# Designed miniproteins, single chains, continued (5), part 92

Each design is a single chain, and the fold is of that chain. pLDDT is the mean over its residues in the fold that is shown.

## One batch from the design tools (miniprotein)

Design m19205
Fold by ESMFold2-Fast:
Structure m19205 (fold): chain A 99 residues (1-99)
Amino acid sequence: EEEQKQLELQLAIESGQIYIEVLELGGPDPETIDRLNKVLQEYAEAVKNRDQEKIREAQARIAELLEEVRANPRGLLSPADRDALLARLREELARLLAE
C-alpha cells in the first residue's frame, strides 16, 4: 500500500542519515552500534504506532548518542573502509530520496 511504502521509505531515509552522521563523526565501536540499533528500533516502533511522545523521546536519545560519539570518536574501521561504507550509504540515501 502507498502509505506503508511511504512510511518504510521515510524510516529507511532517517536510519541512513543517522548512520552516515555517526560514521562521519569517527565511526562507532560495537557498543555504540548496539545502542544505535536499539534506539532506531524503538524509534521505528514509535513511528509505526504514531506515538508522538515516544518519537520525541527516541529522537532525543539519538541526539544524545550522536553527541557522545562526537565527544569520543573511537573508530574501529580503517579510513578506507569507513570512506567506502560512507560512499555506499550516501548513494543508497540519494536513491531513496529520488523516489
Scores: mean pLDDT 68

Design m19206
Fold by ESMFold2-Fast:
Structure m19206 (fold): chain A 82 residues (1-82)
Amino acid sequence: SALEAKKQLNRQKIFAEVDGFAEGARKGMKEADEEIKKILEENPNVDPRFLSELVARKIGEGMAEGGDKGRAAFEAELAAAA
């Protein structure tokens, strides 16, 4: 039925977005690690709270970007299949 097809489509869309969040979070963590290394080389006495906030921000930014990309990729796949 059309309702069952819609439910399956919504599930696939959610999983594509969640996979995007996971990939984005990993990318954000890697970028944060690289920035922290540079900051610590220039300022070994940097406030640990600043580093924690940087990590949280990079993870959040990565997740948002990853989710958007996952959703867009799924929608592009659907458009190509239509």
Scores: mean pLDDT 84

Design m19207
Fold by ESMFold2-Fast:
Structure m19207 (fold): chain A 66 residues (1-66)
Amino acid sequence: MSGLLVTLKEGADAEKIREQIGKLPGVTSALVLDDRTVLVTTTDGDKVAEQISKLPGVESVTRLDG
């Protein structure tokens, strides 16, 4: 499994983005750490990171194992 740290743009709705991430195939968990950070666990980091980066309000996606 891979961990992803999702950094949100200032003013983004972290809970809404977490909900959208949780609906993606290959996501095993999505947790809001603070107003601008979501921690994601996934079975496929590359595929999920690409999908998350397309969501409005996402600034960047960082691999925790990279």
Scores: mean pLDDT 80

Design m19208
Fold by ESMFold2-Fast:
Structure m19208 (fold): chain A 73 residues (1-73)
Amino acid sequence: MSNEELALEHLSAAGKLITNPEAEAHVRAAVLHLQAGDYAGAVAHLERALSLETNPEARAHLEAALAHARSLV
């Protein structure tokens, strides 16, 4: 799997667990930025989502997605 595919897989998992609506909006934005090849934009949105989300399982998936997205910058 590519780092982009791994990031998207973790964001799909996080989206099922995410509890904060603003964090959910940033996750949706990060997906669009990843698909557009704007990896810096995706990283910024993922950092914001992680700062807002308190659910530990959602946070773990966001941290994994962020690590994969950062490898693409």
Scores: mean pLDDT 88

Design m19209
Fold by ESMFold2-Fast:
Structure m19209 (fold): chain A 69 residues (1-69)
Amino acid sequence: NAEEYVKKAEELLRKDPSSQEAVDYAVKAIEIDPTNEKAVRLLKKILDVDPTNKKAWEALKRYAEARAA
């Protein structure tokens, strides 16, 4: 479920703040639960390290669209 993907992303970011695997897990969490606040926090942390990460921006856009619905 989305929470398990969030947990995996958090663990990966703890070991490497620039982990691309963590980005992929956070994106999957948003795909499963587009309103997941924990996944959004992780995506924002990822973007603080690399603001050019397109996957992270696209996931945040999906979250924003889900919140607007």
Scores: mean pLDDT 81

Design m19210
Fold by ESMFold2-Fast:
Structure m19210 (fold): chain A 119 residues (1-119)
Amino acid sequence: ALSEEEKRALAEGLLAAVEDINAAVINRARELGLPEEEIAYIEKLFKETIEEIRKVVEEGIENDEPLEVTLERALEVFEKGAKELKEKVKDERVREEIDQALKDLRFIVRTLKARAAAA
């Protein structure tokens, strides 16, 4: 079983990965010349999504939730945020970047779950 410190370290790794993925989508939107209003909306939704993921992680650690459950809940928050973004962002190239972000995060969550199961 993972210690609280080990769970926190893996969860911090997830949060860092989400921040990097979010930065890639924002940078792509800027590169493609999306309107400032659309970029501001993407940035706002990403900040809200990271805040909700951080809350899920903190709650999971406080309640001694299995890390695999906490990671799945965090992924669900990200998937909801990505869906909301795709409803507002009409540029297909940015939508493709959001789909890639989802694939990347699903891979990271699977890797972290495997590490948790091996402990």
Scores: mean pLDDT 85

Design m19211
Fold by ESMFold2-Fast:
Structure m19211 (fold): chain A 82 residues (1-82)
Amino acid sequence: EKEKLIIDTEVNLAFIDIIEVLSPDPKVKELAERARELANKLIEQGKYEEALEFTQRVVELLSKKDYEGAEKLIDEVEEKLK
């Protein structure tokens, strides 16, 4: 199911793009860009399940306008990929 995990991650990234377009907050643009970069790195490393889980959680947090929670999650994933 690697292909399905990649497709589902891409769908989540599309939702992140929609949230970015609909939000006037420059913080959302920053978080969306960082989330896309990290999701792509997870996919490149073969971490498909982590990419899906990460992007699902980013969509949820940004949709709720929990930008602090989204930033914390992004920071945690970024540290793990160092």
Scores: mean pLDDT 85

Design m19212
Fold by ESMFold2-Fast:
Structure m19212 (fold): chain A 86 residues (1-86)
Amino acid sequence: SMEEEEKERKKKLEEEALKKAKEFGEKAYDPSSFQKGLDYGKSLSDEDRKILAEQLFKIAPEIAEKNEEGGGNTALFASELMAAVS
């Protein structure tokens, strides 16, 4: 059904967003990586950008448990992506 197709599409988007969130979120402390992450986020649709930002906010506490400053940088990255939504 179209509902199952939408569910599967959303699941795939969330899984891809989580992979990207881990990649960019863990390196958000580095200004070059932070900027590359923002450029990637700005290349996405508003919907995909929101999903990426949501995944970043979800993993920020996990990064903070290992490195408090790193978690803060991940949360800042997520906030910047949300601010770029039109």
Scores: mean pLDDT 75

Design m19213
Fold by ESMFold2-Fast:
Structure m19213 (fold): chain A 66 residues (1-66)
Amino acid sequence: LEEGRKVLEELEKRHQENIAKMKEKYKDNPKALESYKKIESFYQDMLERARRGLEALEEVEKKEKE
């Protein structure tokens, strides 16, 4: 759990920083921004899937302590 959570948070941080920098750098270049947004969406989907996996593991541990 801890390792997966740490990786997820680090990916979130780096992704958010890159998004902010790319949007600032390419704010006047819509084609570059559009390409970046497509990649961003893909990574966000992966992040959500990882979050659901962590939640499922948390529920299993919760049931074990019931």
Scores: mean pLDDT 73

Design m19214
Fold by ESMFold2-Fast:
Parts: sequence; structure tokens; C-alpha cells
Structure m19214 (fold): chain A 95 residues (1-95)
Amino acid sequence: SLYEKLSSESVEEVRAAAEELAKQLTPENLPEVLEALRLPLLNGDKEKIEAALLPFLENPDLPEEFRTRFLVPLVEHLEKKGFTELAERVRKVLA
């Protein structure tokens, strides 16, 4: 499934899955999408984190709950990992 591909060893598979899930993002599937994103974002290297996250940051129709419950705490997490450029991209979506 797309959720399983977010945890793939292949950066390209992670990116493709994230792009598709971002397009299909609804309030109904949001909890499952957020849970699937936790694994690559907590344990992934910078390249996999970018591949998993950037398609969602580029979605103009992000649910408010995605911003408030996921992106806000994610900024702190990315800063702690030293991914300052990616943290700035998240902050721009929240502004």
C-alpha cells in the first residue's frame, strides 16, 4: 500500500507514495496518513524525510488539523535534528 511505501528503503518510492497520498489527503484519511508519516519522519535520514514531507507542504488544501497537530510540533523536531532548511519550509507553510 502507499502507507507501507512511505517506509521504503527507496527514496524514490517514498517520494512517489507521499505525492499520491498528498493528492488524496482528506479529513477522513488524515489520522492514517499522519501515523504512516511518523516512521520516516522520526527515523529517516534527511533525504527520506524530505521525500516524505515535501509533497504535503506543497499541497494548498492541507486540512487545518494537519497544520496545527502535525506541522507545528514537527518544526521543533526538525530543528533538534539539525534540519534547519526543512524546518524553515514548514514554518513558511504555517505563516
Scores: mean pLDDT 81

Design m19215
Fold by ESMFold2-Fast:
Structure m19215 (fold): chain A 108 residues (1-108)
Amino acid sequence: MSQLITETTRLLNQFFDLLEPRLSPEERRELLAQQIGLVLHLIGLDFMIRIGAPVDAIRAALAQTRAYADAFLARLRALARTAQERALIDQIAATLDQIFAVLEARIA
């Protein structure tokens, strides 16, 4: 899990580096806040599963985290202009799908 979150963060940083010359300071802060929010949602889900939180609460948090990730990815896709940028978003989406698959497999 931690390795997939680290890889997602690495890919996001590569994407933001490509976007940096085109982003306002406000857009950069908002995207960073959304990235932090996504990581916190993923850590929170892992924690809920680890402590044995009620299955319904975990499923609700998983659905909320997926919705957050989908909205974030949609925003990144709207900002992408090059084939390289689109390829990075596809890689980010793939690592997020792997994270969700691992989390879903741990829900009883």
Scores: mean pLDDT 86

Design m19216
Fold by ESMFold2-Fast:
Structure m19216 (fold): chain A 113 residues (1-113)
Amino acid sequence: MLTLTVTLTVGPDSTAADVKASLGAAFSALANSLPHGAHAETLGRIGDVVAEAVARLEANPDASYDELVALAEETLERIKEILLEAGFELVGESRTTAADGTVTLSATFVAEA
């Protein structure tokens, strides 16, 4: 069984650069969790979604907290759709908002290795 977890974090003082780093870390974690050469098409589709989100952040470096949270939510939903279409099963999903306003989005998937 493969287990994949995607986690995105946006703090109240997060910059577009911080969210870009969070997106890059999430993609790297996904790529490193997949067996070598497996799911290359799925990983490519996720890479395209992450690249689009990064381009939007680079086009709007002064994005507000609400805009950054919305982008993180949209990006996670698109990644979730791709993984579900690829035959992964969603076994856990959470959105938490800490007292300081930090939003953490997480989704955990399983599939056969």
Scores: mean pLDDT 84

Design m19217
Fold by ESMFold2-Fast:
Structure m19217 (fold): chain A 72 residues (1-72)
Amino acid sequence: SDSKAQGYIDGAKQLLKQGRYQDAINAAKFALREATTNELKAQAYELIGEAYEKMGQFDKAKEYYSKAQSLT
């Protein structure tokens, strides 16, 4: 559900803030499974991109940012 997706997105944001990048990616991937709207899916992809960028994995970050951009 979108409500569950929002919960996972909020969780991923908190995990990013804590520097828990792999946990943030996992939470955002759960958000993608629950999300039914392009807006929620784009937010989840953006969060995965941010986590990879913070880990120095720039090619993966670019891939997920591109997925987010394609939904907006």
Scores: mean pLDDT 89

Design m19218
Fold by ESMFold2-Fast:
Structure m19218 (fold): chain A 78 residues (1-78)
Amino acid sequence: PVAERARRLIRAVREGAEQVLDAYETNPEKLKEQLEKAVEALRKIADEARRLGDQHPELRPEADEAVKFVEKVEEKVK
């Protein structure tokens, strides 16, 4: 089902952003460029998850939370 795929995408975005944040906190200077590229990729996937949330209102809060988390990680990495 489409909703199940959207839920998996949202979870993947959250987990990816958590990994980027953990890597940034561990060694920000050595990985800055790689982390910035990873965040940019996550942002694009998060935007797609948000779009899927619009088609499935029950997933909208979870998708919105994932997008906001990616934005927070992006602010820390930059």
Scores: mean pLDDT 75

Design m19219
Fold by ESMFold2-Fast:
Structure m19219 (fold): chain A 70 residues (1-70)
Amino acid sequence: SPAQTLADFVQALRAAGVPDEVVAQIGRIVLEGLKQGRPIEEVRREAERLLGPRAAELAAEAMRKVRQAM
């Protein structure tokens, strides 16, 4: 399921040492992007503005994986 795919990605980020608040913000940005049908590049740009370029790439990857699970 899309929700399970996002949850698994979130757990992987935590296991890799990404701070919980950053992980939560990435999850929120991705979930809102999916709900609104936003392009991956738009979601990536929003994450970059809020959390920086590394978080932007993680948000884009999460979006791709979740869409693949839909």
Scores: mean pLDDT 82

Design m19220
Fold by ESMFold2-Fast:
Structure m19220 (fold): chain A 78 residues (1-78)
Amino acid sequence: SSRIRTLEFARLLVEERWEAVEEVLREVAERRKASEEELERALAKVPEIRKELEESELSKEEVLELIDREIAELRAEE
């Protein structure tokens, strides 16, 4: 499921696993044969997303609980 993969990626962002985030973006770019420019654009968004998460009013714990709950619900429906 593309939605589960998106939520798993969001979980990496919330956990601040930046090396894993970059690795996933590079893997997706390689599999989709994305241009170097598309990959650079995606990687450039990582610092912006990091700042947004740092400024978020929600705790990381609360966001992770919401993500994990939605992933569990989607997996139960598969």
Scores: mean pLDDT 76

Design m19221
Fold by ESMFold2-Fast:
Structure m19221 (fold): chain A 85 residues (1-85)
Amino acid sequence: MAVWTLVDENGNEIGTVEASGGSGYALDGAEVQFPTEDVQKLAAATGPVEIDVEAFGRKVRVLLSNPQLKSLKGAAGPARVVRLA
């Protein structure tokens, strides 16, 4: 399972995602779109949240800590995946 770092539209690090399937795929410059309902859930969360996001035609699990959830309150758009771990 690959782990990717997510950043918002301004390049601020949001957190990491666990990706299922595939290997050896570079995701530099690719974007992850959060569903609207998950963005609202993240904004209301008081602790870590796991969500499943479809990115690049595949399921990606996002794990965000509470401090990172706070930074998502203003994020109306896609988060950018900047690296594959």
Scores: mean pLDDT 46

Design m19222
Fold by ESMFold2-Fast:
Structure m19222 (fold): chain A 100 residues (1-100)
Amino acid sequence: SRKELLLEAIETAIKLYEKLAKLFAESNPNLAAAAEQNIKELKEIKKRLEEDPSEETLEEALLAIKSNLELAKQLIETYNITDPEILELLKKLEELVKKL
């Protein structure tokens, strides 16, 4: 279902940003802090989606997922990130978004 795909996409985005936060923790603590803030916001959206997903909440979740995917792609390109776990999570998120 669309709800299940959105939940999997949000969880994938959270995992992606958790890996990015760890990667940036020492080299760029401001980017790590920004990634942690994105994780908090995604977790709030996930909670709303799990408890009582209106059509408005589904659309809000999709927009947040797409925005976070684009930001993650830009970070990976800008900082030449080649970590296999990060790249695998990015590809999974892209595939999930294509199905939404």
Scores: mean pLDDT 88

Design m19223
Fold by ESMFold2-Fast:
Structure m19223 (fold): chain A 81 residues (1-81)
Amino acid sequence: SLEEELEKIIEEAVKKIKEVMEKNKDASPQELDKKIDEIEKEALTRALELLRRAGLSQEEINRRMLEFMQRLGKELKKILE
């Protein structure tokens, strides 16, 4: 389902961020933040593409992207804080 595919994007982003954190323990906070930001942007791009391909209205795409961003943010807060 669309919901399952969106959840998978979040799971993959979280996994990638954990891997980046493990591999870059000695990196500066600025360098780490940049790598994390790139992963977040990739996840947002994938989610947007998925929603557009699903044939949703622009209003529904905007609503679901906000929900996706909130969910991703909650998961990231758990691993970064």
Scores: mean pLDDT 86

Design m19224
Fold by ESMFold2-Fast:
Structure m19224 (fold): chain A 90 residues (1-90)
Amino acid sequence: SAAAARQQAKDEVVALGREEGRLRVIGDFMFDKKVLVMPRADFDRRRAALRARAQALLDQYPDLRPLYQQTAQNTYDGLMAKLEELAKKF
């Protein structure tokens, strides 16, 4: 059904948003903090694949764009806060 297809798209948009947030954290560590988290080629492939899939879904369901953006931001903020907390513990 159309409703089931939309719910599946929404679930996938949330999963892709979480992955975008994780990649933003990885990118900050690799490019700003100069920590090797993964090979750059692997990072670039993962980011390209993620963005291509997200674009395809958001072209079909453009009203899900705020959900994607908010999920990515929440994931990024949450991971950064947790990493900063862990870095301060001895």
Scores: mean pLDDT 86

Design m19225
Fold by ESMFold2-Fast:
Structure m19225 (fold): chain A 81 residues (1-81)
Amino acid sequence: SLEEQLEAAKEEVRARLEEAVAADPELRPYLDSALAFALSAIERETAETGRVPSEEELAAIVDVAVATARWRAARAAQAAA
């Protein structure tokens, strides 16, 4: 069902964001914000189109969330230096 596909997509982006944080622990303070962004984007797209984002679109959403988290982490590191 569409609801099952939506839940699978949410689990996929959650897993990808957790992997990004595991690879770069400096992103951990921004994980909740990144997750909120990604889940909202998926829910909005699904509601507007009646279709869950493709794997390529999910990867793009995750990339934007991770890039934003990395930018925030870099800003924090510069402020601490």
Scores: mean pLDDT 86

Design m19226
Fold by ESMFold2-Fast:
Structure m19226 (fold): chain A 100 residues (1-100)
Amino acid sequence: SEEYLRQAIDSLAGALAKYYEHQGKLELAEEMRKLKEKALEALEKGDYEELLKLLLEAAEKASELLKLSEKEKEKLKEALRELVAGKVEEATKLAEEVDK
């Protein structure tokens, strides 16, 4: 699940940064690069609440650029919530196994 989270961060924030850079929107590209860095830091620190917040922000930006419907946008956000929740469950289970 961590590998999928890293891929989600790269696919959303990283791709948005490259897209904005290609469009000459350098300030927006830098904003997305900073969002990617913050998301990776949150993942490394186990701050899953901040990670989810940043991923949902990137999903909102991606939805605007791709002109996604509200239904498609909500499905993307739901998938991100489930991906983050799965990592929290994995971490909790590992802690319980070590404490046995």
Scores: mean pLDDT 77

Design m19227
Fold by ESMFold2-Fast:
Structure m19227 (fold): chain A 65 residues (1-65)
Amino acid sequence: MEDWKALREKLLGKRADSGVLNGGPEFRERVLRLQRKYGLPPDGVITEEVLQALLDDPGLLVRPE
């Protein structure tokens, strides 16, 4: 849905580098690690559940400034 796409882009763009949003291999590996930590299917797809996990633990995909 557009709301989740816009929220994902804003969240990742605000807390992560543009490269993460562009979906390179490094981005996929970080998403896979988060999915494995939360017992989600490790397919690298950003779902609403993955976004909720990011909101609870933002440091999993991003480095603190």
Scores: mean pLDDT 58

Design m19228
Fold by ESMFold2-Fast:
Structure m19228 (fold): chain A 58 residues (1-58)
Amino acid sequence: ALASSLSPEQEQRQLLVIQGANYLIDGDDEKADALLSQALDPETVERVRAAALEQAKR
């Protein structure tokens, strides 16, 4: 449930995370990092990238 309870800032952050994750799945790490770094701290970006790489191994 992303819609009705998020502020505009939170909604934009969620969209950046979703778009960044999609770029990771597509293998576009450069675009993914640029988007995720705007929405998340460096530690969280690293965890998201690790999870995406683990999915890519399957």
Scores: mean pLDDT 73

Design m19229
Fold by ESMFold2-Fast:
Structure m19229 (fold): chain A 65 residues (1-65)
Amino acid sequence: MKKILGILGKLSEEFKKKYPNIEEEDLVLFTEGSEKAIVKSSKTDELLEVPKEDVEPYIVEKEEL
């Protein structure tokens, strides 16, 4: 399955309240057809599993791995 690497753009205040450990320009990794995405938190240096639908609207750049 293809993996896709994305970069988060400008986040809404509502998004920041729901996911306080995710920041703008954080990397998002997901597999095509997956309902989940992994965000590399720049704040904690941890990998966070989130619903893909929650982060996908904020992805500004995408690359196939």
Scores: mean pLDDT 82

Design m19230
Fold by ESMFold2-Fast:
Structure m19230 (fold): chain A 77 residues (1-77)
Amino acid sequence: MAEIDFEKLKKELEEAAKILEEMIKNNDIPSLEELEKGIKFLREAVLPRVKEDEEVQELIERIIKLLEEGRKLVEEK
């Protein structure tokens, strides 16, 4: 059995997505380095492990999209 509690992970990902949305709305965006590390970690380390759960994949892709939006805002100064 995979060591992933998908129900707990879904809740944590939904909370993370809400926090990121609020941070972007309030222009309280993490550093470019943190955003790039987060995107890389989610794409390379997390997504391959959660391919079995479509809902978790969608939440991770949503978080990646939010991080990419934050990165664009930081790159524009």
Scores: mean pLDDT 75

Design m19231
Fold by ESMFold2-Fast:
Structure m19231 (fold): chain A 66 residues (1-66)
Amino acid sequence: EEFEALKRELVERAWERTKDMSPEERLQVLDEVRKIIEEAEKRYKQGMSLEEVRAFAERRLDEVLA
């Protein structure tokens, strides 16, 4: 339940941060964000804490949006 809330938050943040990009750039960035969320979910299921998973996902999101 907590992870689903984090996933939604990450998707909304990515959508908001990419809204001013060209359609082509936006699609590429959103695809990378999807991969980040998939990796975060995998790590969470492997026993990583929600806090550690959030930090991981936020760092990767910042790298993609840089």
Scores: mean pLDDT 81

Design m19232
Fold by ESMFold2-Fast:
Structure m19232 (fold): chain A 113 residues (1-113)
Amino acid sequence: IRPASPEAVAAYRALPDEAKTALNSLIAKYGPEVMEKAREAARAAGLSDGEAETVAQNAVTDFYDRLVLELAERLKTKPLDEAIKEVESNIPKLMDEAVERAVAEARAGVPFP
């Protein structure tokens, strides 16, 4: 997985290697959970299985962008270990926001029943 937004790409490129390694560990741990939550939310919203898989891919990409931006912002004022702990404490919120956005964008392209 890679950052997708121009802001997240720029932030990621500026990160030290230890921070990039930490991001890889976070996405390995939480990425599958984000994808599963996104599939469940998409199905609950009445989307097809194919649409749910697209929502899952979009949600995990948005989640990674959010992790990159959150870590980069915290590293401006905090050492890496504290920044990672604060990002981890916010993961449930970042996960929910990424899932909500991916489902909302998918639904914006479909007519109401």
Scores: mean pLDDT 84

Design m19233
Fold by ESMFold2-Fast:
Structure m19233 (fold): chain A 96 residues (1-96)
Amino acid sequence: SAEEEERLKKELEEALEEAKKNASLLAEMFRRVAERLRREEDLDLEERAARFLRELAEAGEDWARPYAEEIERLRGRDAEGIAEVLERVAEEIEAR
């Protein structure tokens, strides 16, 4: 149902916020978002992912800005490309 899908998206966003305190958990959450986007195109989830990365950049994590911009460029055009960007984000987090 639409209500259940919205609830799961909110739970994922809350998990991402909590994961900011733990790099390994944050990387894992980005991989889960990538897997979800590969299974089903979700323009709202794509926008939320870009917004989350912008907020990280504004909080001092400047490395996140180019990834947010890339997702915004691909939004609605290439869901697989966005999933690949999110996997690169996870790798970037783990490399730090």
Scores: mean pLDDT 80

Design m19234
Fold by ESMFold2-Fast:
Structure m19234 (fold): chain A 75 residues (1-75)
Amino acid sequence: VDPRALEHEVELAMALIRYGLTVRFNGSKEEQLAALRAAIAAAERLVADPRASPELKAIAREVIARAEAEIAAIE
């Protein structure tokens, strides 16, 4: 596997996670829900990736929990 490509994939996943959480302040409720679900999907992929560090997986799990709580608050 290309380490450079893996680094980019991890960075993109983290950016999507942050974007999903942030959009709850900026978009409509539909956009907030869509972004939060996209962030959860990205974080789940990161957690499932054996190449991701334990630290990144821990951060991803925290983001999933936070995004799920935000979805519950919106619904």
Scores: mean pLDDT 68

Design m19235
Fold by ESMFold2-Fast:
Structure m19235 (fold): chain A 85 residues (1-85)
Amino acid sequence: KERKLRELERKLEEAQERLEELGRRGEEEVEEKTKEYKEAKETGSEEEAEKKKEELQRVVVEYASEVAREMGEAVKALVERKEVE
């Protein structure tokens, strides 16, 4: 059972590292798209602003989905660890 516990600890560490990387990437992408939307809203057409808003919404949804997936894997590993302890 010690080997299984070490395996689960490694998986949790890997999941934490992946969540950290997703956080950095998602923050940068959302920030970039937010800037593009603001610029389109101030200087662009209404059609261009709507398109940039759609792009921003898509990026936020994709990021949230990736985070939810990684968090789900981390929770599953935590539950499995609790069962082996």
Scores: mean pLDDT 76

Design m19236
Fold by ESMFold2-Fast:
Structure m19236 (fold): chain A 97 residues (1-97)
Amino acid sequence: LIKKGDELVEEGKKYEEEGNYRKAGELYDKSGELYYQSGDYLKSNESFRKSAEAYEKAGDPKGVGNLSSFYVGYRLRGDDAAAAELRARMDAVEKKA
């Protein structure tokens, strides 16, 4: 349900405000997966972008690695823009680690 994805985004924002970027990244990643499964690729892309930004702030390249399955999924569906955005954010985290 899209509602569950929306709830996870709001929870992620709270952890981000608390400075718990790793937990925020996990919640945004789960939200992105739910939106992807519902066919809402715009919300999915935005959630994965927020997840990558949160992991980047946490300095956790391992966390960004969990997004790799969705990167492959975007590519298989021909969503090159979403795949490229996610890849760029993953690469940014690796440079800071």
Scores: mean pLDDT 70

Design m19237
Fold by ESMFold2-Fast:
Structure m19237 (fold): chain A 80 residues (1-80)
Amino acid sequence: ASQELSLSEEEAEEGLALAEELASPEEAELVRRLIEALVEAGTVTATRNADGTVTFSSAENPALAAEASELFNRLMALAA
């Protein structure tokens, strides 16, 4: 399944606050970088792959979407 996502600065601040409360410093840093990449990329499409990984894609900022994909999948690996 694919879903279009866009993060506002306010949503990013809420995500960072939650990450700082619930995550280790390493996980919080990855969440911060992920949120920054997603906010800068703007609107992205999130696709869940058959292997359980997630791919973000963007027509406007494909490099930032690729960075967000790497950061998200690293976070999921650490949380497992």
Scores: mean pLDDT 73

Design m19238
Fold by ESMFold2-Fast:
Structure m19238 (fold): chain A 107 residues (1-107)
Amino acid sequence: AAPVVARPAFLANYERIKKEVPEGVEKIVNRALERLKALPGKDAAEVAIIRAIEEGAKPEDVKAAEAFLLLRELSRLGKLSPEEVGNIIAGVDDKYVDLAIEAVKEV
């Protein structure tokens, strides 16, 4: 799926993470957005994430962009593996949501 379009299971997982650690999610997403905006030579996916958040896209599209930024930053910081990120996006098991919550707390 495009970065601004997420599966219902992934959006539900993001909402659960945000409910448990709202301030941590906001801090990480805002920091990741500022880094992404400063990045030269952005690809189409990176541009789509910035536009979804800044141009006031539909709530679901904004949530998808925020969710992808959260996982991207946690992966960049080494708090989640690429496999764990993939499992959160796929909605494979609730344990990966708990791993994401703990990763947010460690930042």
Scores: mean pLDDT 79

